# Designed miniproteins, single chains, continued (3): the designs that were tried, part 47

Each design is a single chain, and the fold is of that chain. pLDDT is the mean over its residues in the fold that is shown.

## One batch from the design tools (miniprotein)

Design m9617
Fold by ESMFold2-Fast:
Structure m9617 (fold): chain A 73 residues (1-73)
Amino acid sequence: MLSREELRARLRELEEEARRAKTLEEVEEVAERAERLLAEIEEHYPDDLELRREAIFVLALASLKRMKIHIES
């Protein structure tokens, strides 16, 4: 499976994608990918609380972005 470094790199990419997302579809795609990475982290690196926190942060960012899009639409 992915290394911790590769998981962090993918999470940072998703954070950037979440920040740039302009549609609900784009936000949902980021959220789904972040949820899959979180599941992988929980399975293979359950004691890496920092990595789990980074995944949760991306999910929180996507949720905030989804709310913003709904309010501005």
Scores: mean pLDDT 83

Design m9618
Fold by ESMFold2-Fast:
Structure m9618 (fold): chain A 78 residues (1-78)
Amino acid sequence: SEEEVLLELLEELLNSPDTEEVRLGLLALAARLTGTENENIYKDNPFKSLEEAQKFIDEEVEKAREVIEKRLEEARER
């Protein structure tokens, strides 16, 4: 499902130390999954609009940032 794909890709991206790269990757994924690249984003996607998709991704990026920053701090402790 789309939710499972998002969660799986979040796990993949959380392994990247580059927060900006994570954000861009999540935004690109959201655009692909919502069909916003080529058509009516307001009717035919699981998010009602691109704005809602971006808000969702921004919230997920905030959560991911906390996890990434914690992992980076742990790596620095080595």
Scores: mean pLDDT 54

Design m9619
Fold by ESMFold2-Fast:
Structure m9619 (fold): chain A 139 residues (1-139)
Amino acid sequence: MEKGDKLFKEGQEYYKKKEYKKAGDYFFNSGLEYRKAKNYEKAIEAFKKAIEAYEKYDKDSKALADAQFNLGLVYYSLKKYEEAIEYFKKAIEIYEKIDPNSLALASALFFLGLAYRKLGKEEEAERYLEEADRIIEQA
């Protein structure tokens, strides 16, 4: 958790310097440290700051998609499934553009399917889980 605070502060300093990729990288790693510590409130704040920085750097970057996916995972852990779905879909849109057969895409589709299942949306859940399985079978 102390490591997460230091990384977050470094992200803020690079953001002020308009070094948005470096700022995003520090905020993203801060979010990962907070998530490991199960400090979900600070993880959400850090991943949202990473997303903000990466959007100013490159709107179609893998780093942006990774930050969106990890924010979705935090919302999923909090049982905020509608918010999790929103961020998984944003990550999937970018992952599909980068590599339609990537394990990152498969993981995002898998968790999207699980989130739909938690909401009782079985038809949507099965569709996304089948898409994830298709990618894994070709890996």
Scores: mean pLDDT 92

Design m9620
Fold by ESMFold2-Fast:
Structure m9620 (fold): chain A 82 residues (1-82)
Amino acid sequence: MDEEELERLTRELLERLRRLAEAERAGTLTEAEREEAEALVARLKPVAEAIRRGEEVKREDLIELEAVRRAQREVLEEERAE
């Protein structure tokens, strides 16, 4: 079930990140969209730090962090496309 949830979250985040990247390139990125992106990073930073220290992390937080990493990777790949 973690895998199915991870795929769903990755798909949703990928669509969101693609829209944000397009809006940024077009200069149409809203302050609300920027705030949402910053809030997501701020929320996941402690989770990534806990994993780095070998601390226990909630399963839901681990899934979300992995989904964000996968979505970011795909967006970067899209921007670098040959």
Scores: mean pLDDT 70

Design m9621
Fold by ESMFold2-Fast:
Structure m9621 (fold): chain A 70 residues (1-70)
Amino acid sequence: SVAAALEAATAAAEARLAAARKAAEEGVAKVKETYSEEHAETMRKGLEAVDAAGDARVAALRAAAEAAAA
């Protein structure tokens, strides 16, 4: 069903976002240690935009799944 497919897609998107957040945190820490605070700051700013987009996508999928289930 469409509702089941949207629920599965939402769960997958949530798992990917969580994994991306963990990788981003590790990456920023490594860049700060290996290169400079300036490089780490630039990376953080870029990752914040990507993270916000990921959050918005998950929220949209969850809303669609809830609407389909209603």
Scores: mean pLDDT 84

Design m9622
Fold by ESMFold2-Fast:
Structure m9622 (fold): chain A 90 residues (1-90)
Amino acid sequence: MTEEEIEEINKRLKEAGYSLKPGKKALEDFRHTVETAPADIAELRKKAEEYEKKYKETGNPVYLIKSANYWTAAGILEAALDFARFVLEG
């Protein structure tokens, strides 16, 4: 990421009311999230659906809990992806 790109992002965040001034390393971590999170979210959702199906087949509440955990993890990662996109893209 170029110094000019970092300055533009920091200016935009300041104008939006954020006190956050992410440096190059933090912005590279956000870019990594944008690149990797979509595939990870898809995998987490798939596992959630597989455990939900197992719950419907067995009635065992352990599978319902596992499904809920994967849906929660997917939701947290989706929120992180949305924030990373906001920081990098506007």
Scores: mean pLDDT 86

Design m9623
Fold by ESMFold2-Fast:
Structure m9623 (fold): chain A 94 residues (1-94)
Amino acid sequence: SELEKLKEEFDALIELIAKALAEAKSMEEVEAAEVGVAVLVSVARKFPELLAYVLRKAAEALKKAAEEAEEPLSEEIRKLAEELEELAREEEAR
């Protein structure tokens, strides 16, 4: 289905962003990936039926990326994951 194809595309984008964050060597690289997260969320908001799924998947992927990232970059990534977790929780409550 078209919906399942969109899920796969969002999953791929989330994994790409998470990998970039996990492998980040500078704050500049983290900031660039954060812009990627903002774009991901903005696009996902156009698909209300997928929004909760995308936010939850992104939160979990970024949480894992924060565990793999080097200090002190891991702290900034963790904060971003927590923000996505809150957005996912709010959307899931609708």
Scores: mean pLDDT 87

Design m9624
Fold by ESMFold2-Fast:
Structure m9624 (fold): chain A 95 residues (1-95)
Amino acid sequence: SSDEQLVEQTLGDILIRLDDLLLDPSNSDEVKKLLEQTIRQILDAHQNAKSPLELLREVIRILEQLIEQVKDNPYVVSVLQSQLETLRETLRRVE
């Protein structure tokens, strides 16, 4: 369905953005470990979610948790907040 395609595209875009942060040499090893853990959690959510709506809600929760963990890094927080806004917009469209 178009909603399933939108969710898959949104998730793909977020994973690309997280990979960009992971490849950024300005980010600390601690931030990179949290990013790697977050990518694994998102992939696990994708495999285990029963619906696109459940997947979006779980990914939103995962990113909110990451933002709290990296709150001392304003650049990383700003990138993650933009992704979170995109997820929330997608959630509003499929609800």
Scores: mean pLDDT 88

Design m9625
Fold by ESMFold2-Fast:
Structure m9625 (fold): chain A 84 residues (1-84)
Amino acid sequence: LEASAELIRERLGAEARAEETAETAVLEVRISHATAEAVPAEVGEEVALEVAEAVRAAGLELVARETEEDAESATVRLTYRRVA
């Protein structure tokens, strides 16, 4: 999951961090509205596909998605559960 956070930081110019426990993993992404607007749709889609594949390969399933926005940025929190 940290590799996914690194990919998001590098390709989207966003702040991203990953936290893992024995039962769950959380990926939190914070992106400014200006940065999000500047990201080409193609790049966003490629990163989304790469993250989805990494999550699947790690044996994680998405159980919650939360989005919070303020005047300057959006924060997306993705909560995953380990399968089996």
Scores: mean pLDDT 76

Design m9626
Fold by ESMFold2-Fast:
Structure m9626 (fold): chain A 60 residues (1-60)
Amino acid sequence: DAALVAELYARLPADLKEKIGPGAATMSLPDFVRAILDANGVTVDDQTVERAAAAVANAY
């Protein structure tokens, strides 16, 4: 859901927002989670990203 990603992006720390850029606010939830992981130097498979995205969605 694009609205959820935009809201989650708004809640990110300023440093992380600068690192991933404003385009992240328009990503799909899995792409958004991957962008955050990449910004922190973490590379994982798509299944792990989808699982993390589901956990984030469940928290909201």
Scores: mean pLDDT 77

Design m9627
Fold by ESMFold2-Fast:
Structure m9627 (fold): chain A 65 residues (1-65)
Amino acid sequence: SNEVEALLIAAELLRQEERRGRATAEDFRTVAKKLEEAGLHELAEELYERAERLEQQRIDAMKRA
């Protein structure tokens, strides 16, 4: 099965897009859920943490606008 490999590539691409300001918290949660379902719980938790951080940054920016 290449499912795990595809998910690892997707996670790395999301990190690249995050650095470019183009990844959303929802994008990270979507990939994290698929990683969790594939049994990659530790990596899924890391992506959930990144999603929470991105969401907090978005909320913070709106409150300061």
Scores: mean pLDDT 82

Design m9628
Fold by ESMFold2-Fast:
Structure m9628 (fold): chain A 98 residues (1-98)
Amino acid sequence: ASPDDAALAEAAYAVGRELGAAGTRLARVDLPPDPSAPVTVVVLATADGRPVAVVLDSDPEAARALAERLGRETGAEIAAEFTVTAEVARALVEGLRA
């Protein structure tokens, strides 16, 4: 990983810890073994901005489909969708579980 990826991973870990402290659920974690491979991250939040769930999947269509289903089940909305490396995604997951 580049030095920029390492800095992003540290930031992702910190964000993961804040999400975990807020009670945010890891709804799916599907991370490829290649640390540079792309992972789609979808964050679901309430209308007032409270995060409720995170979906991480190497397949962006699968990530969005699950997020849309969870939104229907919980009343939450997709607050953010972004693509990161598997290294950054793993750091986010580790922070959420800490």
Scores: mean pLDDT 83

Design m9629
Fold by ESMFold2-Fast:
Structure m9629 (fold): chain A 130 residues (1-130)
Amino acid sequence: SMKEIGKELGLPEDVIEAYLEAIERYKQGESLEEIFEWLLKKGFSRRTALAILISVVLYFDHKWSESDTVRTLVLLLDIVEGKEVPGLSKELYEKLKKIIDEALERLKTEPVEKVVREAADRIKELLENP
């Protein structure tokens, strides 16, 4: 399950639970904006909330596997926390970081739906064509 993969990869339990609930909320027809506001109300940072929403879109809309999506959530969280990612090239790390940083800036003025979908599309392109 996604929960088991998340635990094996060292994701905090609250992040795993929030990610699984975000998938269920999205499946039930909640907007990405509503889910983003819910994550912020739970006390997650904008960076963590953005990483969760990107991962939800990759899983639900782009049909990525549970394993690939949870691994990508771990990757994005490590990048937003400024952690090194073993085995990831410096170029790919900086490109992913730029997408996240630009999305965070855009979230100040642009709709959550547009920003999250465009960030997910760019991340998909980078990770499928490294």
Scores: mean pLDDT 88

Design m9630
Fold by ESMFold2-Fast:
Structure m9630 (fold): chain A 69 residues (1-69)
Amino acid sequence: SMMEEEARRVARALAEKGPLSATERAAAIHDLQRTFGLSRETAEAVVEAGERGDAEAAERLLLEALRAQ
């Protein structure tokens, strides 16, 4: 689906960027909640996976959250 393709793109972008400033992290969490309807806890987990460079974990968490809706 288009949303799953967007989720993969966002997960990879987060992993490529790596560690975020506090302002960037807050913005990323908010964007994930707004765009994908994620809970704050799930959005935080996705950002944490991205910050450690784990694109596969970030992608898996995003896709699992989308499929649980």
Scores: mean pLDDT 87

Design m9631
Fold by ESMFold2-Fast:
Structure m9631 (fold): chain A 80 residues (1-80)
Amino acid sequence: GWSSVSKLIDMGDRKSANEAIVAINKYNLEHGASGEVGISARQSGGSSYLRITAVGPTEEEAKEWLEKAVEIAEETKKKV
């Protein structure tokens, strides 16, 4: 079975949420996300929040994907 972990992040605005989704999708493509493995990011809370779900073959790998997604989202918020 696969392991899944998720987090909700306040992006402050819809633009930051959209830019984080683009950056996360790029990371998935560049780092071998395939099938069910990788990061899924969706807008929430009037589109200013980001729901991130990471999936991997182990809980440790799912957490590694999630930690990277959180890093990307936080970096995106700083760029405005």
Scores: mean pLDDT 81

Design m9632
Fold by ESMFold2-Fast:
Formats: C-alpha cells, structure tokens, sequence
Structure m9632 (fold): chain A 67 residues (1-67)
C-alpha cells in the first residue's frame, strides 16, 4: 500500500483529517505497525491531538484492514 493510499484510508475514519493521517503514517510507517499499537500510545505519539476514542477507532480500522 502506498503512502497516499494509507493517508486516504485513515481519512475515512471519523475525526481523522489529512494532517492527522499524515502524522500517523510518519510515526508508524504501516497499518500493520498501527494495528499493534494501543490507544494510549497513539494519543501520546500525536501529543494528545486526538481522543482515546478516536485512537481506538484508528487501531480497530487498521486491524480490520490487515486481517
């Protein structure tokens, strides 16, 4: 999956705009790495710019994609 495909996928998640999607790809590099993260780790990596609920949705979406 390309960087732009990962960014586009992450933007389908409610509460995730392009800037957050780009930051997630920059920090984690892949949806597989993101799927292994905890909500607390994602919130900390984005310096609290998202809620734990949004982080949980992001991880759930990544896990569904890699399953």
Amino acid sequence: MSREEQIAFLQTIPGVGRNLAEALVAVYGSLEALARATPAQVVQALQGEISRATASRIIAAARAHVA
Scores: mean pLDDT 83

Design m9633
Fold by ESMFold2-Fast:
Structure m9633 (fold): chain A 82 residues (1-82)
Amino acid sequence: MEEIEKEAKKLAEQVASILSGMGLQAPQSLIDAIKNLDGKEAEKQMDALEKQSPSVVRGSIKDLKDRTLDLIEKLRKEKEES
């Protein structure tokens, strides 16, 4: 559905913006995983990004990961129910 695809794209843009605010560039693989509602791949990409990041932002990345995965699952459920 166009609406769910739009929300997934908006989520990917918001995640990229938040990461940019931390001085990090969101990998294209992460953006693609979020747009595809692939929670497993998104988690893998976020875990890799956290490992590569300075310790001072790791807590923020963990929080962002948890929120992003929760929103991906919500959007996937809405897509499956439609």
Scores: mean pLDDT 82

Design m9634
Fold by ESMFold2-Fast:
Structure m9634 (fold): chain A 82 residues (1-82)
Amino acid sequence: MLKEEIEKFLEEIERRMEAHAGSGAALVAILDEADAFIDRLKKEKKLSQEQERELVSRVIGFALRAIGDAIDREIAERRALA
């Protein structure tokens, strides 16, 4: 099922972003892979606009969470030195 394929892909993307939360280069590479996957589904006309927005939102959410966690660690380290 398309939903199962999408969920499996998102689970993999989330796992990889979590593993590489401190690496901007790795995060960008993972985002590029997610963009390619979404573009493939769009070409195949398997996504509505609503489904596309939902997928983009979830992927951005994973990236923002990874970045936020990295920023929180940096702020905590800076406050310990101040």
Scores: mean pLDDT 77

Design m9635
Fold by ESMFold2-Fast:
Structure m9635 (fold): chain A 75 residues (1-75)
Amino acid sequence: MYGTNRRMGRTMFGIATPTNTGVIGMGYHRMGVGYYHRGNYGMAIRYYTTAIGYNPTNIGTRGMRNVTIRNMRRM
């Protein structure tokens, strides 16, 4: 486990926030869309999978993940 990669994630510790699973899921969905447009399908799939974990009712995220997998298989 060599890595000072702990600095990649800023300290998000603060006052306990209400459970906003849908908001967190949408954040990951947007990250996935960004990687998809950059052609980084592997990263896009990871972010979409995380988004689905936080917001499993988001049909758009599931659709984008499916499209990204199809494009990755085409390559």
Scores: mean pLDDT 68

Design m9636
Fold by ESMFold2-Fast:
Structure m9636 (fold): chain A 65 residues (1-65)
Amino acid sequence: MKVIGGVLGNPNHSEEQKKIIEEASKKAAEIMKNTDDFDEYALQVHKLGEEARKRIKEIEAEEKK
């Protein structure tokens, strides 16, 4: 939740960026629902957060051009 929460908290995200954040949050919830191992859950949620952040940065770079 910490990684997803950090991504969700930015009110300046575009609509596309917000959609990426929402998708990542839904995926994190599915991982939590299907994974009882905290270490596996934390690893997968961390990967989702990193991917979402990377996509947001790519969108920001494209919007600046």
Scores: mean pLDDT 68

Design m9637
Fold by ESMFold2-Fast:
Structure m9637 (fold): chain A 67 residues (1-67)
Amino acid sequence: SNAEKRRAAVKEIADTLIEVGDKLEELFNALKNGDYEKAKEILREMNPDASDEEIEKQLERLKEIFS
């Protein structure tokens, strides 16, 4: 039972990490291509509790790194 619960938890974590990884790849591709509207949408999806100002600040920081 404990090992079965652990396997289920590991699968959920792995599935979440794959989803996060896919979103990060989309974010990096959007930034590299200058698609800042798409980058902003992805940042919003990854940070649903963040304010619009916080998302904009994150975008500006990432633009500096990828420019």
Scores: mean pLDDT 79

Design m9638
Fold by ESMFold2-Fast:
Structure m9638 (fold): chain A 73 residues (1-73)
Amino acid sequence: SSRMVTLVAYERFRKYARVTVDSTDVDRAVEEILKKVPNADRIVVLDENGNLLGEAVGGSVRDMVERALARAG
């Protein structure tokens, strides 16, 4: 199933960005995160109400996005 989700990408304590995408659109999530925080080390997925759906740490931005969105359902 697809829904709009917010991914928050973090680079250590210094930098973060929020991106809102369809939960099945890995390519758009990766593209948007790489524009804002290309060295992200953690990705958090939130629903429209701000509830935590998924999280991934380490690896490439794509690997983290895929793992976090898979955990989000």
Scores: mean pLDDT 86

Design m9639
Fold by ESMFold2-Fast:
Structure m9639 (fold): chain A 116 residues (1-116)
Amino acid sequence: SDELIEKIRRKLLGIVEEALAEPDAEPVRELPDPEKYPDWPDLVKDPVSLTSIKKAIESGEIRTVEEFEEEVRRLLAQYELFLPSSDERYLRAERLYRRIEERLEELRRELEEELE
């Protein structure tokens, strides 16, 4: 229903806005600077950031919990292409990803209860 879609949109916006406010979000809030990562366009053909994910939710491009989770997973995988797993920026992104996954699991439980 349109009401359920709007509820999911509001919940996903809340999760991404909370994520954007976290200190661990700093490496992934915006797209990587091409001046610092000149190989970026060759490694990533469809770049994603927390800000681009938020815009996709607002525009209706992301409408489901699954679509949101796929984009956040893609964001983490993106940084694996050009950062060592020991890089603090990658570790911060991974910690943020785990916190977002916890919030999404909680949201899935809430939605399951409302569909019963």
Scores: mean pLDDT 82

Design m9640
Fold by ESMFold2-Fast:
Structure m9640 (fold): chain A 73 residues (1-73)
Amino acid sequence: SAARAARLYEGMAAHERRVLAQTRSEGDKLVAEAEKKDPKLAEEIRKYYDDVIAQHETGIARLEALAAAERAA
């Protein structure tokens, strides 16, 4: 059913939001540690995590859109 599909997408989005929060925390720690020794490396790590975070945010948006489409059906 559409309601079941919506709940599955909503659950997946909730899981991805938790993964995103952990990824942000891990990235912040790695950047802070690198900044102590090599500011240029810290910038490279920050850019890498910015890209990873953007991918997760895009995935969450897609899952939320799929859930909304199922709710509208």
Scores: mean pLDDT 89

Design m9641
Fold by ESMFold2-Fast:
Structure m9641 (fold): chain A 95 residues (1-95)
Amino acid sequence: SEEKEKLKKEILDRFEELAKDDPEAREELLKRLESYLDELSLEELKKLLKYIEEAEELAKKNLSSEEAQKLREKGEKDPELEKILNLAELFRSLK
């Protein structure tokens, strides 16, 4: 669907910006992410985008180690959020 493709593009654009410093690693990660996103429903994509936006806002707040730990603990109980946090951590490690 057109709406699904727009959401996929927005998610990919956000992750592409995070991995911009390594073009080869970026292309590999984006292809893997594209395959994953293609399997998600429209509602799952909307949920994923909301979690990414939440993570971006938390990053702007200079999270304390305590706040970062609480977010990680929340991810352990939410497999979808855990995948997002793992990808965000991976992209941060590339910088």
Scores: mean pLDDT 70

Design m9642
Fold by ESMFold2-Fast:
Structure m9642 (fold): chain A 98 residues (1-98)
Amino acid sequence: MAKERLVEFLKSLGLSEEEARAIADRIAARDPSSVSGLLQILEEGWEKYKEELEKLGLSGKEKLVFLLRNEVGFSQREIGEILGISQATVSRILKRIE
């Protein structure tokens, strides 16, 4: 249930179903019990920043990187592991947004 809600939230940011499911699976693999709490933080962060982030023309992946860094507080390494991208790629995305 919580994982499927996370997939739908990620898709609402602009991620494909395949990308959203892969990310949700990696989040659940880290700590299955935290999925509901993490989703709540992400949903609340999106409501807070959606107007600013939409004005920047960000992709779904870039929106997610911003939320994981600024609202959840994950390191660039942890974000890379969750998204299946390099820490260097996460750093470059954050430099463009911030």
Scores: mean pLDDT 83

Design m9643
Fold by ESMFold2-Fast:
Structure m9643 (fold): chain A 58 residues (1-58)
Amino acid sequence: MDALIQEVNDFMIELSSMDRASQIAKAREMAAKYSTLDSEEARRAERALQTYIAQLEQ
């Protein structure tokens, strides 16, 4: 796993200890950060975070 994907996985693990609202807010912030990057890894990370946010917002 490359460094960026590892960063996303570690971030998601840390989010699991937070309340739902904080998880959504932090995930959105991280997704916004990756959306400004022009790389395949950033695109995959953003997509994973968007899926996670969608699941939490249900």
Scores: mean pLDDT 74

Design m9644
Fold by ESMFold2-Fast:
Structure m9644 (fold): chain A 66 residues (1-66)
Amino acid sequence: APPVSHIYYILPADKDISEKEAEELLKKLEKLGQKLVERTGNSAKITLIMNVNGEKVEKEIVIEPK
């Protein structure tokens, strides 16, 4: 299997963010993952755990090289 860099970004359980803040955070993490993939030539997986409007949300972003 190709090597994969795995990053966990976990917000504190008491930190509630808006949907807009969640979207901006996801965009920032996606850009970070893209730069990591470009630098290493390896796939990157980012797991984001957060609360959005009082709901626990877990998102996974997978970025693969071309």
Scores: mean pLDDT 78

Design m9645
Fold by ESMFold2-Fast:
Structure m9645 (fold): chain A 131 residues (1-131)
Amino acid sequence: MTPRQQELLARAAAALQRFGELARSLGDPAIEAALARLEAALAALQANPSVKNAVGLMRELAETLAVVEAAKPPPEVLAAIRAAADEALLSLFKLLIELGASEEIQRFMLGLMRALGLSDELIAEMEELAS
């Protein structure tokens, strides 16, 4: 990996650690199961930095966030969890571009991020990166 790819992966991993700690504080067994899959996807990306593994991790984060939101956490806790998820997703999207993802894969991931209800500001930043 290039130094930039290493930095982006490290930022994503740090954001995912914060996300996991906050999500675990909710004490929901469904969240624990989703976090285990998310941690496995991060380990796969760290072992083999590829477009496929980056997409896989972004998808697992999307699915884990949906499980967290379904648990209906307090608004301030959900805001903190979403902030950590947003930072992880932005870092992973930048890493996806640096790994040489096609425009088709980039557009697919932007569609997935919109479906997650990411902030308009974050979506706009990702769209500018994809241009």
Scores: mean pLDDT 84

Design m9646
Fold by ESMFold2-Fast:
Structure m9646 (fold): chain A 60 residues (1-60)
Amino acid sequence: SRLVEELEREKRRALEAGDDVTADALDNAIRVVKDPNVPEEDKEMTARRVLRLARARLER
């Protein structure tokens, strides 16, 4: 999944930067996106929100 790849890439960046809070949020979003019991709308919303937050924080 493209969303999973983007989330995993940003998680690696967060870990490299020592931002554990952002890394944990990205890890949680990956679990939500991979969960077959979560509605597609909720997966999309969670991924977009967390990616936006992570990119804003790592773009310093």
Scores: mean pLDDT 80

Design m9647
Fold by ESMFold2-Fast:
Structure m9647 (fold): chain A 56 residues (1-56)
Amino acid sequence: KADAILAALKARAAEVGVEFDPNASVTVTTDADGTETYVLSPEAVKTALAIHDALE
């Protein structure tokens, strides 16, 4: 799941010409009831913002 999010981010970065930071990460916490919480690292957020900016 976290790997899928990072893979998608990396693919989009490559498509729009944005450099993907290899230190980018996503933390996933799963509670006993199956609820998942996703936290993007600052590097992942920076990449996502750069992709968004490139698409405008």
Scores: mean pLDDT 75

Design m9648
Fold by ESMFold2-Fast:
Structure m9648 (fold): chain A 96 residues (1-96)
Amino acid sequence: SVLSLQIGLVLRAIGLQFDIEQMDLPEEVKEKAKEILDMIIKGALETTDIETLERLQEIMDEMERVLRTEKDPAEIMKRLDELKKRVEELLKEAGV
């Protein structure tokens, strides 16, 4: 169900925003990550395209992995900037 995928993605993104607040990361990294999650939430609510929703989930999975495993804040910021561009392009292609 598209609705099930949309709701699942939104709830997971909200949960990850709460997790990020508790992470030992620089404030600018937390702000960038939350900004990306806000874009994912908006995109998930505004699209019914299953492939777009699946790709948003893949981007969120990669972002969570980067935030939990990468130790260099500069590398994290670089990866977040790349992920933000991927979300922007994906939502543009989806007409969001």
Scores: mean pLDDT 89

Design m9649
Fold by ESMFold2-Fast:
Structure m9649 (fold): chain A 87 residues (1-87)
Amino acid sequence: HMERQREIDEEVELALAEIYLGIGKSLESQGRYQEAADAYVKAADIFERLGRPDLAAEAYRNASTAYRKAGDPRWPEVEARADALAA
């Protein structure tokens, strides 16, 4: 039953990515933009590993926007990563 274990592993990773998106949204509502961006990056990395580039690109774009609001100079790097995945 390796197929079942693979499905469980993918579902666990997808759930973890969704949790990080929720954490990012919550932190944004608190004005904690740098921490929100870090959470979005974690979600995007998981989506990339799962072969979901559209979801990863959206999460990286959210991270870039949050870094920009935080005044963090990492935002252009994260924006470029989102653009590369959306191409």
Scores: mean pLDDT 83

Design m9650
Fold by ESMFold2-Fast:
Structure m9650 (fold): chain A 91 residues (1-91)
Amino acid sequence: LNVAVAEVLRGIGLEIDIELAEKRGDEEKVAAYRKELEELKPLYEAAKKIIKELVDEKDREEVEKKIKKLAETDPQVRELVERQEEIEKKL
């Protein structure tokens, strides 16, 4: 699930960018990056849930079932699953 990994890395990157902007006293960039992180939060949290299932369960079929159940209850998880399926379809 490269899409979920990418969203987690993007969230971490924004947190680092906020910290660097704060150290520089760039209040405008701090506000901009915080807004991006706020907008990304639902996908970031969904991506962390997907990665947790991948780490906690070694059986691929059980992982797929758990992720499918998460996608039914969490629209952000569903979006990440759909994006991953589109990428796999193009391979």
Scores: mean pLDDT 74

